# Designed miniproteins, single chains, continued (3), part 66

Each design is a single chain, and the fold is of that chain. pLDDT is the mean over its residues in the fold that is shown.

## One batch from the design tools (miniprotein)

Design m10277
Fold by ESMFold2-Fast:
Structure m10277 (fold): chain A 96 residues (1-96)
Amino acid sequence: MEITDEEAEYIKKHGTEEQREALERALQFQRDLDEVSKLEEDYKSGKITKEEYDQRLVELARAGHGAALAEAYSRGAITPEEVRKANERELKRLKE
C-alpha cells in the first residue's frame, strides 16, 4: 500500500479515526518497503553478503513484513507453503 506525504497530511486533518488507522498501517507498510530496499542496496553495494541478505529477508518475513515475505519468496529463501500460511493469518486478522 503506497501513500504520499501530502495525502497522509490530508487524512490526518480531515480523515475519520478509521482512516487515520488505515494511514498508520499504510505508513508501516512503506517503512517495511524501505527496510527491504535498504537491505537490497546494502547487498548490491557489498556492505552485506548474499547469505546475510537472504537471512535478514527471512527474519523480516517471519516477523510479518509483507514486502520482505514477497522478496524472500522470489529469491527462494522461503517456501510457498510458508507464504500461503502467512497470507492466511494476515487475511484472518485484517478481514474487514
Scores: mean pLDDT 70

Design m10278
Fold by ESMFold2-Fast:
Structure m10278 (fold): chain A 94 residues (1-94)
Amino acid sequence: MIEIDEDYEELFRRIAEENPDASEKEFAELLAEEFLKRGEPEIAELILKIYEAYEKNDKEATAKYLAKFYILLGADEKEVKEALEKFLEQLKKA
């Protein structure tokens, strides 16, 4: 299981709890705004790119952006890359 830093897990939980009726789009925008306020605009941009790819049903782009996102949140780069490669291989066989 891919693990991220606890500080980011608490941030996601807080935003979800404060906005229980938020749509996926609204949640992505709220997360991006919080990262902008924290001085992490690169993570904010990546969140919006993940959502855009997801909405377009671009599974490959979504997986690649999620991989970069998890790495920025403190996940092990090797584990994330191995999971991404397996996922992309399954997509090509489907």
Scores: mean pLDDT 80

Design m10279
Fold by ESMFold2-Fast:
Structure m10279 (fold): chain A 89 residues (1-89)
Amino acid sequence: DARIRALAERLAALAERLGEPVDVEAVAAALRAEAAAVEAAGGDAELYLEALELGLAGEEARLEGDLERAAELEAKARELFAETIAKMK
């Protein structure tokens, strides 16, 4: 899954930058398990992954000093998380 691998690589790069290196394969496996759990609970796994991608992009923007972009991305991530949670009910 190219999407999960790309997200895992970005998360691992962020973790390394913050001094907490992680294994990309372990992160990818955890993301696959989380996406599968969301789907099993009746949620939208694709929206869940998109929310994670936006949240990560927001944190990346914050580290680059783009606070306006970070806030925008974090707001979009929150909206998508709320949507996937609503579908799980």
Scores: mean pLDDT 81

Design m10280
Fold by ESMFold2-Fast:
Structure m10280 (fold): chain A 63 residues (1-63)
Amino acid sequence: MSEEGIELLKRLQEEGAKAFEEKDKEILYETLKQLALEAGLSESVADALARQEVEEVEKEAKA
């Protein structure tokens, strides 16, 4: 489709909003890791940052 770019942006926006609202740890981890990799961070750093954010969200949910 010629509008693939528009569809992709819409999907990313919807996924971000849903992950934030639903607090899906797996989606949050994958999204943060992907963003870090796109920013040029190494896989190890991206993984560590994504894990830290997921742990914070998990701790807040338990509290």
Scores: mean pLDDT 65

Design m10281
Fold by ESMFold2-Fast:
Formats: structure tokens, C-alpha cells, sequence
Structure m10281 (fold): chain A 88 residues (1-88)
């Protein structure tokens, strides 16, 4: 699908040009969506407002089949987490 191809390009660029297959992108987004659902259902109160918003966007996009939007939300989430880790 066009959304999956766009997601693949976004994630390939984010990981420094390491080429991802469509299957690897599907597996990555499916795992990210499962982890997002778990965090929102069981650990919402432990999430920052910014992290919760990104997890909600990721899950909603994935469930709608908007893989490009799901990839964008995942990239923003990973950047947010990297910034917080660097600040420790």
C-alpha cells in the first residue's frame, strides 16, 4: 500500500539509511502499536502528557491503517525518549 511504502521510507531515513523491508516495517509498527496499547491501558498514569499523546496518535493511526502517520508518531516518540535519556 502507499501508506506502508511511505512508512518504510520514513523509517529507513530515520535509522540512517538502513533499508527496511515492508515486512520489517509491518512487524515494527505492529509491535509499537501493541506496546502503545499496553502502556495506555496499564501505565497511563506513569506517562508524560507528551508521551501519552504520541502513543495515542501511533495506536489510532495504526488501527486506521494509516501506516505513514503511525511511523511519524513512532519517530517522534523515539526522538522524545532519546532526548530524555540524554538528559539523565
Amino acid sequence: SEDLERARRLLTEFFGGVELSEEEVRELLARAAREAREALERHREELSPEEAELLERLLAAYEAGDYAAAAEALIELLRLRARRAAAE
Scores: mean pLDDT 84

Design m10282
Fold by ESMFold2-Fast:
Structure m10282 (fold): chain A 70 residues (1-70)
Amino acid sequence: MKTYNLVATDKKGNVYTGTVEVKEPKPGQIGIGNNLVNTETGEVLNNQPVKIYKTEGDTLYGELLDPSEL
C-alpha cells in the first residue's frame, strides 16, 4: 500500500489531518488512517478505517468509519 495525505471527517463533524494507507487512491476505497490530528482538540488517532470519497491532487478526503460498518 502507498501512503497519501489525508483530510478526514467523523460523523460528529470533527476534522482530522494526517496520512492514509490505501491500495488505490480512488473514491470508494477503504484505507487505514494514521497520525490523524483533530484540528480543534489536537487528539491523535491511529489505525482508523477511512472511506475515501474524493481525491484532489496528492490529498485524499475521507470519512472515519466505525469498525462495525466494515
Scores: mean pLDDT 80

Design m10283
Fold by ESMFold2-Fast:
Structure m10283 (fold): chain A 87 residues (1-87)
Amino acid sequence: LEEALKELVEALIEGLRNNESEEELKKRFDEIVKKKNIPEEVATKMGAAASWVRSLLEAGEISLEEAEERLRAVAKALYEQYKKKQE
């Protein structure tokens, strides 16, 4: 799951860097979630974070570097939360 989330963040940041549409970003997201078997609960929360970060980028409130940092932080928090829930 940790590596799957890292790959997901990298794909999302690449899409944002390339100024991809919301539809293209969603397609990238869904493909990785399916390929890496990311749990639905984690995928849902990560998707919400990605949408929020994209909105901040479009508003000019954060840089692409800050977007990457925020998405990586959310991914790490979700992984730790999921790991604890499985204990």
Scores: mean pLDDT 78

Design m10284
Fold by ESMFold2-Fast:
Order: sequence, then C-alpha cells, then structure tokens
Structure m10284 (fold): chain A 92 residues (1-92)
Amino acid sequence: MSRAFRILGDIMGVPVSTLSRIARRIRRSDDDTIFQIIDGSDQRQRIIYYAIMVMLGYDQRIISYVISRLDDDSRRRAIDILRRMTQALGVD
C-alpha cells in the first residue's frame, strides 16, 4: 500500500486497511454524499477525512467545508498531521 497511507496510519493510530476503505468510500461518493459523511462524523473522523482528501487532491471547496466543521484544537491537529506527513514524504 502507498507510503503516504502508512505514514498517516502511524500518526493517527489507524490501520492502513481502514484508511484505504475510507479513501475508497470518498472516491465513490459525490460531493453531497461527502458533505453528509462529514456532518455525521466526530472531530477525530473529520481530521482523518481532511488528511485523506488533501492526499487525494480534492478541490478547495470540499477541503474548506471539512475545515469549517473542525474545532480549534482539531484544526491545529490536522495542520500538524499534514506537516508531519509532508516532512516524512520528503516534499517540504
């Protein structure tokens, strides 16, 4: 499986198989379905969705929606996770 999913799994404490399942669900969903999934999720799940959507290259409209549903602590955590992933992938 991709190195990015392994790194995210290590940071979040989530199996790569779980991240792959989430990514597949997102890829198969239209924008309205994605918004419903985010709205029905807790803060930890929203951080995971945010990280996966950034990794998958989703547009700013969808990414901004997820960010708007994160509290201040979760936003800081999401930014830290992306920073750590960027460093680990060597693209910074």
Scores: mean pLDDT 80

Design m10285
Fold by ESMFold2-Fast:
Structure m10285 (fold): chain A 86 residues (1-86)
Amino acid sequence: MIKEEDIEKLKSLGFDEEQAKKLVSLSDEELVELAKKAEEKYGTEIDIEELLSLPKSVDRVLYILTELLKETGDLKKAVEKLKSLL
């Protein structure tokens, strides 16, 4: 279930409302495709099984963002990379 607090959390990180709503509404298949694009474009290794094991859509988005953050060392750059994959 999508909560307003989840949208607000993503907006606080630099996503707009439309981007935040899109991210938390991604299906398992769309999340796998997003993770694959991150690996192909940025070389960011994302564990698909771990990603899909997370109970909340917002947690899955934050997992991808955290893996991008590990590669960049900069939250704003990680957010911009994730935005470029949408």
Scores: mean pLDDT 81

Design m10286
Fold by ESMFold2-Fast:
Structure m10286 (fold): chain A 113 residues (1-113)
Amino acid sequence: MMEEALELAKKIIDGNLGKVDPNTPLEVGFDLSLQLEDLLLNMSREEQFEFFLKLIEELKKDKDLLELFYNTIKQMMKALDLPIPDLSKLSDEEIAEIATEIVEKRKKRLEER
């Protein structure tokens, strides 16, 4: 589950940067996004935190992917009316906690009605 979620997240991020394999259909990218969301929503808060911490560590190897991930977090925080910090000044643990909070708030909204 964790390794599958990490691979799906990387494929989704690569797709948004136009670094997707040209043989990958657009519809596969949509299905991957739904699979990742389903995996994250079925994780505990602690598992989500571990996932994002591992994802950030992987993304640090490519600054463009890491920046895209930070921009995605900022957009999601804005959509959830959360205060947006300067992510470049935060630790990996602080960023992972923010991403976990986004998933938990989304999960709560989906479960409530």
Scores: mean pLDDT 67

Design m10287
Fold by ESMFold2-Fast:
Structure m10287 (fold): chain A 86 residues (1-86)
Amino acid sequence: SAMEEEEKKKLEKLKELLEESAELARKAILGELSDEEVKARLEELEKRFESDIEFIDKYEEELKPFVEKLLKELEPLVEEAKKKKE
């Protein structure tokens, strides 16, 4: 149905927002962005997530594996950054 199609589109949009968040984190970890630029982009992403909070809550279990995948992809970069600061 049209409502089911809209729901699928919204879920895909949330996955795209999560991927954008992960990309922002990668660029920040690699020092490709200034602290000010990171803050500005983070505030924009937070506003976009807030509009979809109820939908995120509804699909938390479905989104969890996707979030875990993105976090695992960032883990080697975080560990490398930690080693450089030690």
Scores: mean pLDDT 74

Design m10288
Fold by ESMFold2-Fast:
Parts: structure tokens; sequence; C-alpha cells
Structure m10288 (fold): chain A 70 residues (1-70)
């Protein structure tokens, strides 16, 4: 999978997570990584048939990075 595709999925995961939690990026950035990952797994559906487990992990890591860099 390309870095561009990972970035696209990560941004979509962030948008879905923010919508599901009703939080701003600054509020989400205060949450621990474990809680953000759990929330992303439950709230943000990424098609597993498109991504391997390793690629999905990269998407989640990038999504957390986007939240914390905002």
Amino acid sequence: MSDEEIERYAREVVERLMTALGLSKEEAAKLPDSLLRDAMEKAASVPRGVLSEEELERVYERAIEIIREA
C-alpha cells in the first residue's frame, strides 16, 4: 500500500473518530494512545479486505499522529 493511501485512510479514521466521540482534535490529543486505538477500532470502519493487519496498524499510528500534531 502506498503512503498516500495510508494518509487517506488515516484522515478518514480521524474524521469518523471525531464525529463518533463529539470531541475536538485538542481534546482527543489529551487521551492516551490505548484509548484512542480502542475508539478507532470501534468507531472508524476501515475495510479489512483492502488493508493487511500491518497496514491497518500504520493507519492507526498515523491517525494518532495527526490528532497529536493538530
Scores: mean pLDDT 73

Design m10289
Fold by ESMFold2-Fast:
Structure m10289 (fold): chain A 89 residues (1-89)
Amino acid sequence: IVELMVEYAVELLKKLGVKEIEAGLSSGSERNKKFRELLEEKLKKEGIKIKLTVTETPKSTLPELDEEEEKKLKEEIKKIYEEALKSLE
């Protein structure tokens, strides 16, 4: 799921023609750390400059998503991404 979120974010930024972004992320979970690392790597490969600020937050106690929950979350993320793209037309 983190990989999917990163790919959608990168594609959205590319379609918007964005060359530089400033983003804030919380440090509260390993998932957020993985998201940050993947986002930086993907944006660097696409030539998009990023200034990233990490804010200390309480550690997340959320359980691991099962396959059913992950599938639903992927569908929701895809819907949000598609709606965002349409709103920019």
Scores: mean pLDDT 65

Design m10290
Fold by ESMFold2-Fast:
Structure m10290 (fold): chain A 78 residues (1-78)
Amino acid sequence: PKNEKKSIEERLEEARRLAEKIFGKKFKSNEEMVEALVKEVNEWTGEKVSVEEVIKAYGSPERAILHLVPAVEARKKK
């Protein structure tokens, strides 16, 4: 799929589907998905960052998902 003009909503839906595949479960909220992503990132970086800090840093749970899902996927491939 060569589409250079994906909306934030389309990118978020792709990221959410990928996260559900990575974790083998469905999430009740974007915040719950960020919690799972932050836990994985903390596990392989050795850092202890809170979900609230991550959401504040990215400005929203949706933005946190867009940035963290590709990073977690790349790590799990190795």
Scores: mean pLDDT 77

Design m10291
Fold by ESMFold2-Fast:
Formats: C-alpha cells, sequence, structure tokens
Structure m10291 (fold): chain A 87 residues (1-87)
C-alpha cells in the first residue's frame, strides 16, 4: 500500500516536471493567448495538488491511493492539453 502510493507520487512529480517544461516552452513562444491558457491549466494543477496535500493529512493509505490515482488521471488530461498548446 505505502509502496504503491509512493510509486504513484513519483509519477505525479514526473508529470508536474513535464508540465512545467511545456509551460516554459509555451511562454517562450511569445503567443500571449496560448501562454494565458497554459497559466490557467497550471493554476488548476496547483489547486489539485494542494487539495491532495490537505486530504493526505487525514487519509488512510487506501484513500490516499485512490486520490492520487484520480489526480494522475486529471494531470494526464491536462498534460495532453499543454502538449497541444506547445505543438
Amino acid sequence: SKEEVNKLLQEVQQLLQEMGRLAAEILASGDAARAAQAEAILQQVDAQVQQLHDESQTASDAELKEKVEQLLSQLRGQLAQLRALAA
């Protein structure tokens, strides 16, 4: 259970790093409209990560695993949106 949660949290960190890289590329493009969309996505991501952090303080390992899996699903969708903006 804890090992599974830790593995999922590592995947979260990897996705966040890739999202940050793509957002930096979009900002460097000079396209203000795409930059604004990327910033909005990152703000949603920050709120989702903060929610997970808050919920982790009282969650069981099983509840935390479910919440991290939900976050990963959301982050994968948001990463796909950032990739589309960067293309």
Scores: mean pLDDT 86

Design m10292
Fold by ESMFold2-Fast:
Structure m10292 (fold): chain A 77 residues (1-77)
Amino acid sequence: SAAARAQFDAVAALAAADLAANNPSAEELAQLAEVLEAIRAVALEGRPLESLPADIARAVRAALTQAARALGLPDPL
């Protein structure tokens, strides 16, 4: 949906801004790429949050909820 795409785009933009400020390592970039792919699968492809490992599921839920609140949108999960 348009709302899910907007939330994903907001998370990606916030992550990119944070990375630009903090000069991340290659390992940190790889870890972020994994979390962003999980967020994309949940938000855009409808993958169940409960199908993810617990640590990744927690990160995905926190990121989407934070982005939704920052944009004044409803909780996406």
Scores: mean pLDDT 71

Design m10293
Fold by ESMFold2-Fast:
Structure m10293 (fold): chain A 90 residues (1-90)
Amino acid sequence: SELAEKAEKIARDYLLKVMGYDEKTAERYARVVGAIVRVLEEENPDLAEKAVKLMEKEGPFKAVRFAYEQMSPEAKKKADELAAKILEEA
């Protein structure tokens, strides 16, 4: 989705420029952030938009925390499983 792609880009830029992560690590964690936003969007698109707006203002860590607080237990499990798969990729 456009919203998840935007979230991934914001997260990647933040991790590279603000946090000083290396490019490979920043890309992997940005993909995780995008996946979390996509899961939230499938359950509640309005809350996913709020998460991305929060990310623009306060960075990806606060936005991810907000997203998980808004998710159902099933959505949280799906997000965790997607994050684990992304982080296991070489």
Scores: mean pLDDT 86

Design m10294
Fold by ESMFold2-Fast:
Structure m10294 (fold): chain A 59 residues (1-59)
Amino acid sequence: LQDLILLALEAAGSATAAQLAAKLNVSLASVTTALNNLVAAGKVTKSTSASGTAVYSPA
């Protein structure tokens, strides 16, 4: 799952957890857990949009 998330983020440039869940056809909880692990590993950066939504991009 983490490899697919990284590929999707590299292709899109940035995405929300909900967009990744929809694109990969996986649960939001699974994507959120994988994204938290990738952020902890320094492979993904988490930022907040003007609307307060968490947005993820490749580090």
Scores: mean pLDDT 79

Design m10295
Fold by ESMFold2-Fast:
Structure m10295 (fold): chain A 76 residues (1-76)
Amino acid sequence: PDLSPEELEELERQALEFLKQAETAKLTPEQREALLARLRELGVSDEQLEAIAKHFDDKQLAELQLLVDQALALAA
């Protein structure tokens, strides 16, 4: 599951474009729960999910959702 440096750089560029779309959008409680469930399916531990939910603000969670969505789109 390690991305090449070129793949990571491309993901970062695409994430920046999607970030502009999220700038005016806050995650709903339902979207937050869906994001955490998706991260669990991707192999993120319950300990890491707890840390994310506890320490990430709404903007950071929205960023994370866009990165996850982008990574899943590339995997399809």
Scores: mean pLDDT 69

Design m10296
Fold by ESMFold2-Fast:
Structure m10296 (fold): chain A 77 residues (1-77)
Amino acid sequence: SKEEIDELFEKVREAIQKKDIDGVAENLAKLLKYLEKHGVTEEQLKRLNEIADELVKTLGPEEALRVFEKALELYRK
């Protein structure tokens, strides 16, 4: 539902603000699994781009890439 995906986006943003690396990776993995099951809309792609930009701005590109890789590893499980 829209409420479920909105909550996942909110949890990712909050974890980024707190610099909670594990929280970002875990909630990004859950978000990716949700999108795999339900498909991805243009609006959701825009929101993912905003999250990626915010992650890079907050953590820097090197740490942002590591968090993204960790999220993909969790997504594959």
Scores: mean pLDDT 83

Design m10297
Fold by ESMFold2-Fast:
Structure m10297 (fold): chain A 73 residues (1-73)
Amino acid sequence: SSVLEKLAEFARALRDNDVEAAVAALKALSLEQLRQLRPFLAEMAKDPAMRAVLEQILPQLPPEHRALLESLL
């Protein structure tokens, strides 16, 4: 429930090009929850607009979250 709610908020932030909201949504996830969402994040990265937002948020993430997200881009 919580993981899906954060994924929905993250997807909304990407759609709205809201970098701050996207960073907040990802930071709210544990590293294990982020790993669980890996296939969904990889799918989002196929969209050039979503990929651009993902690349903008990378420097604002904690090192472990950043490394995991970078592996999907």
Scores: mean pLDDT 80

Design m10298
Fold by ESMFold2-Fast:
Structure m10298 (fold): chain A 70 residues (1-70)
Amino acid sequence: MKEIEEIEIKIDKPSTGGEAELLVEKLRKEGEEKGWEVKIEYTKPKIVIKDGVEVDVPMPIEVKATMTKE
């Protein structure tokens, strides 16, 4: 029977996309080291273009990782 482990992590505001990316990579590495299939979903910060410049809008970032073992 397949074993499924679901991990949900919330990052409080203000958060940057960089912090979420580092967390995602850490979760992926841990799952791969355990020999599990890793699926990660996360909310990226919104990006707004103002006067031709890309501005990152900080917002709460949530990371949900699902690790499945055969």
Scores: mean pLDDT 59

Design m10299
Fold by ESMFold2-Fast:
Structure m10299 (fold): chain A 99 residues (1-99)
Amino acid sequence: LGPTARELVEAILRGDVDRFEELLAGTSLAELGRDFLEKLLNLLRKEALKLKDDPKKAADFLIGLIPASELHKQALEAEEVEPVELPEEFIEAVLAEVP
């Protein structure tokens, strides 16, 4: 079975690179390698944090942008992406909005 939107969003919000890589196994994104996936995860987390006042919009963003080319390009071109800390309340609120 493929990953659910909830499983992917939770892995992203919790910064779980191992789980994110596992859930994307067999996809074209996983073929770009673990370093790329770590950078993409951190970019997704940074963008989600900008939507901290709207958990529904953050959920919709994360579900819609996993296949998006612009953040993929940024992850490929970035030499380093700094990890971001997300509040647990925000993580819970976003996960409540995921179908």
Scores: mean pLDDT 76

Design m10300
Fold by ESMFold2-Fast:
Structure m10300 (fold): chain A 55 residues (1-55)
Amino acid sequence: SHALEQQAKRLYLESFEARDVDKDEARAEELFAQAEALLRQVDPSVRVRILPVPP
């Protein structure tokens, strides 16, 4: 599952870059959803955040 974790991290970073740099919200949403799906498949019982979200 290490490969899935690495792919999820990459998708998260690309999602934020698409949103904040390219301002492509549709692409950011797709990439974010893919990253979340991969993380849930790796360990559904483990709540892991690749990047912290402010409160």
Scores: mean pLDDT 69

Design m10301
Fold by ESMFold2-Fast:
Structure m10301 (fold): chain A 97 residues (1-97)
Amino acid sequence: SSSLVENLQRQIDKLDEAIKYAEEGDGKKAAKLSRQLASQLDTAMRISGKEDPTLQKQKEKLEKAAEYAEKGDLKKAIEILKELKDELLREKKKVES
C-alpha cells in the first residue's frame, strides 16, 4: 500500500537524520530523534490496540540506540540505527513489489 511505503520512507528519513547527528558527534540529538521515532511507534500500537511484534522490535532497537548515544557510545548507536535502516529498506522493497 502507498501509505505503508510513505510511512516506511518517513522512518528511514528520520533514521538517516539520527545517523548523521551521531556521525557528527551529536549523541544528544541522535538520541532525541531515536526516542521520538520510538514514541511514534509506541503511540501507533497503543491507538490501534494491537501489538505488532515487528514494530515492538523496531521500538526496542531505537531505545537501545538512544541509550548508547546518550552514554557517548556513538559507534554502537550508529551500528544499531544502520541495522534498523537496512531492515526498513528491505521491508519497503518487499511492499513495493
Scores: mean pLDDT 85

Design m10302
Fold by ESMFold2-Fast:
Structure m10302 (fold): chain A 85 residues (1-85)
Amino acid sequence: SAERIRKLQRELVRLLDRVLARGSASPEELAEMKELAVELRNEIGALVLGMPRIPFEDVPESVQDALVDSLLAAQRRLAERAARA
């Protein structure tokens, strides 16, 4: 649902901001980011495209890593834009 997507986005943004501010992620934070990223992708895919959800365990680690990297890059860009007048 759109409400579930917004909740996942808030949880992810909070975690991404903490990681970016520190410049590093703990193994626990990385694992949490991967799980939230996959769940968010599944919810968006289901809502927008009617795509079936993929269980976390069925998502290759390379795809999990790419999702987290993409989200960190996007959040960094948003922070940079917010800092510009």
Scores: mean pLDDT 82

Design m10303
Fold by ESMFold2-Fast:
Structure m10303 (fold): chain A 93 residues (1-93)
Amino acid sequence: DEVEKRAQEVLEELLKQGKEEEAIRETVELGKEYVRENSDEETAREQILRGEGTEEAELKRLELEKTHDPETAEELLRKYIEELKAEVEKRLA
């Protein structure tokens, strides 16, 4: 919830400023930072960052890079963060 709320706040703030590309970039970075800081098992962290167990999240990230619709971009970013969070939680037990 905390990561999702922070990602939403960053996204909304940058979109209000007309910085759509920056909003996408910063939100993706936030998701990766969450994985790095909340997964202390080195192998698990590297696997998640390589997209293992988050193949659907990576597909949504690639689709996000091709979209120019802010509403669709926002939904894809939320799903990307959600999938990363779910995989980290799963590996933490």
Scores: mean pLDDT 60

Design m10304
Fold by ESMFold2-Fast:
Structure m10304 (fold): chain A 57 residues (1-57)
Amino acid sequence: SATLGPRAALSEAIGQEAVREVSRWLAENPDASMEEVEAKNREAAERVRERLRELEE
């Protein structure tokens, strides 16, 4: 993997956090419908986008 600058590393960490959150949620909600899974993924993507926007410099 390439060495990232502090901001790039933080962006990657935010993405990894979102993946972990969704994975944990799926593990806790194995009976979730496809619609619920899609909604959770959309919510996570929105949160990532919002956090990345906060890093604008």
Scores: mean pLDDT 76

Design m10305
Fold by ESMFold2-Fast:
Structure m10305 (fold): chain A 86 residues (1-86)
Amino acid sequence: MFPPSLGVKPRTPEDQELATRIREQISAVPGVTAVGVTVSADSGLVVVQVEAASPEAARRVADFLRQQGFTVLRLEGTLVVAQRRL
């Protein structure tokens, strides 16, 4: 229970650029308060976790993510979790 390093950080500049672009695109959606982006090259997946200001904003975020090719895994109140293949 003492992990010396917890960080799902991209290994390459390309992965960092992809994560940054996805974060910026999601952050541009009105009502987004926080965005987490995880790129997993080993599984060929990108996972996003988004916090919205309201449940209505969360539904808008979910729709936006679907338009970007994401599969919405969870929509719980103001929380949206989605994934896409790389």
Scores: mean pLDDT 75

Design m10306
Fold by ESMFold2-Fast:
Structure m10306 (fold): chain A 64 residues (1-64)
Amino acid sequence: SEKIKSLIEEMKKLVDEYKQAPPEKRPELAMKISKVRFEAIKLAEKEGDYETIVKIREEYKKLL
């Protein structure tokens, strides 16, 4: 869905910010990334789209 795509793009931007951030800022960014990932998974679960849940997990692993 469009909403899930938007959340994945937001997660990618936050991961890029995390990689460039100093160590003291990384815990805050990690928390934000986790929240966006959780929202994307929750939305996919509500839609019954379990294949998209797997894709979200794979995209998250690629970014780290």
Scores: mean pLDDT 79

Design m10307
Fold by ESMFold2-Fast:
Structure m10307 (fold): chain A 92 residues (1-92)
Amino acid sequence: PPLSEEERRLLFLDFHLIGAHSELVILARQTGDPRVAALAERLAEFNRRRATLSPEELLARVRELRDQILALDTPEARAIAAGLDAVLEEME
């Protein structure tokens, strides 16, 4: 059967959420900032658990993580947060 709209959405979410985690891991290694390392771990835990979340819970958690990343107040953090904004736009 052809791919469903939900399957296409899940692939889009997977791409951006895994990408954001990888970028946070790289940023943590480059900066040595424990706040960045903690956010990478939180996003990894979210990625492990997200299949069990409702759409509303997923939206709320992505928004929370985006806001925490933006609170780092760096250009690199803003770029990573833009990937999470793409997820939020797709979920609307």
Scores: mean pLDDT 83

Design m10308
Fold by ESMFold2-Fast:
Structure m10308 (fold): chain A 61 residues (1-61)
Amino acid sequence: SMESEYVKESLKLMIKVFNDELDAKLAANPDASGREEIEFAVEAFNKGGEVGKKKLEELLK
């Protein structure tokens, strides 16, 4: 369905935002500990999820 294709595109966008945010945080913090890297990943997941969710929610309006 068109809806399932849109969901898949939303997931691809979420993954791209996740990778971009994580890469930026790691580049800004070259001496980051393993724990800090995990914390950056959590923040990157939250950002990616926010962008993907917003894209899906706009379809419901």
Scores: mean pLDDT 84

Design m10309
Fold by ESMFold2-Fast:
Structure m10309 (fold): chain A 75 residues (1-75)
Amino acid sequence: SMEELLKQALIEAARALGYDVRDEKDLGRVLVEDPSAREAIKIAAAMLLKERGYEITAETMERIDALLERIVAEA
C-alpha cells in the first residue's frame, strides 16, 4: 500500500541519517526524543521516493506529515 511504501521510506531515511531505527516503533521513539529530527527525516524520505521514480507532490508531503503525526501519537 502507499502507507507501507511511505513508512518504509521514512525508516530507511532515518537510518541513512544515522538514527538507530529498525522499525516503526524505533522511528516513533526517535521522533519523540528528538522532535527536530522530523523535518530532516521527512525531507530525506521524500528524496528517496523521488530517486525511486515517485512524484513528490503536496499531497505526498501531506500524507508523510499525517503518517509522522500518527507514528508519534502511537509511540
Scores: mean pLDDT 86

Design m10310
Fold by ESMFold2-Fast:
Structure m10310 (fold): chain A 77 residues (1-77)
Amino acid sequence: DELFKKAYEIVKELLKERGIEASEETIKKMAQAAVLKVLGGEVSDELLKEIAEEAGVSVETAREIVEEAAERLKEEL
């Protein structure tokens, strides 16, 4: 999916900008959450908690990254 690929690259760049290291699987989860936000869906608290735990950040930081990724992704549509 082209939209997911763009979200994945945006998330990867955001993590790099913030100095956060994350696995490919965690980046994919963040990308999925960003795509859901762009499409008007809800991101579950469970998904945000998984992302936060895997990336070693707070739930608030995980939410901020997902929201920023969704905003950048909208600009590319």
Scores: mean pLDDT 83

Design m10311
Fold by ESMFold2-Fast:
Structure m10311 (fold): chain A 65 residues (1-65)
Amino acid sequence: GMHEAAVALAAGGAAGALAAGRSDEEALKTYIQAARSMGATGEEARRAGEEGLRRVKAGEPAPDL
């Protein structure tokens, strides 16, 4: 659904930003705002972004959409 797409954007976007050399904080802030614009809550977006960053740091591929 739309919430699932917004949450996936937060996770994948934050992961991609980290991989591109952005800081954790900047990646999270940017994609939390983007996901909120799509109807996600700030809490949902933050949790998803944190999971995306964790996957990249663990050497796993970024979340697939």
Scores: mean pLDDT 77

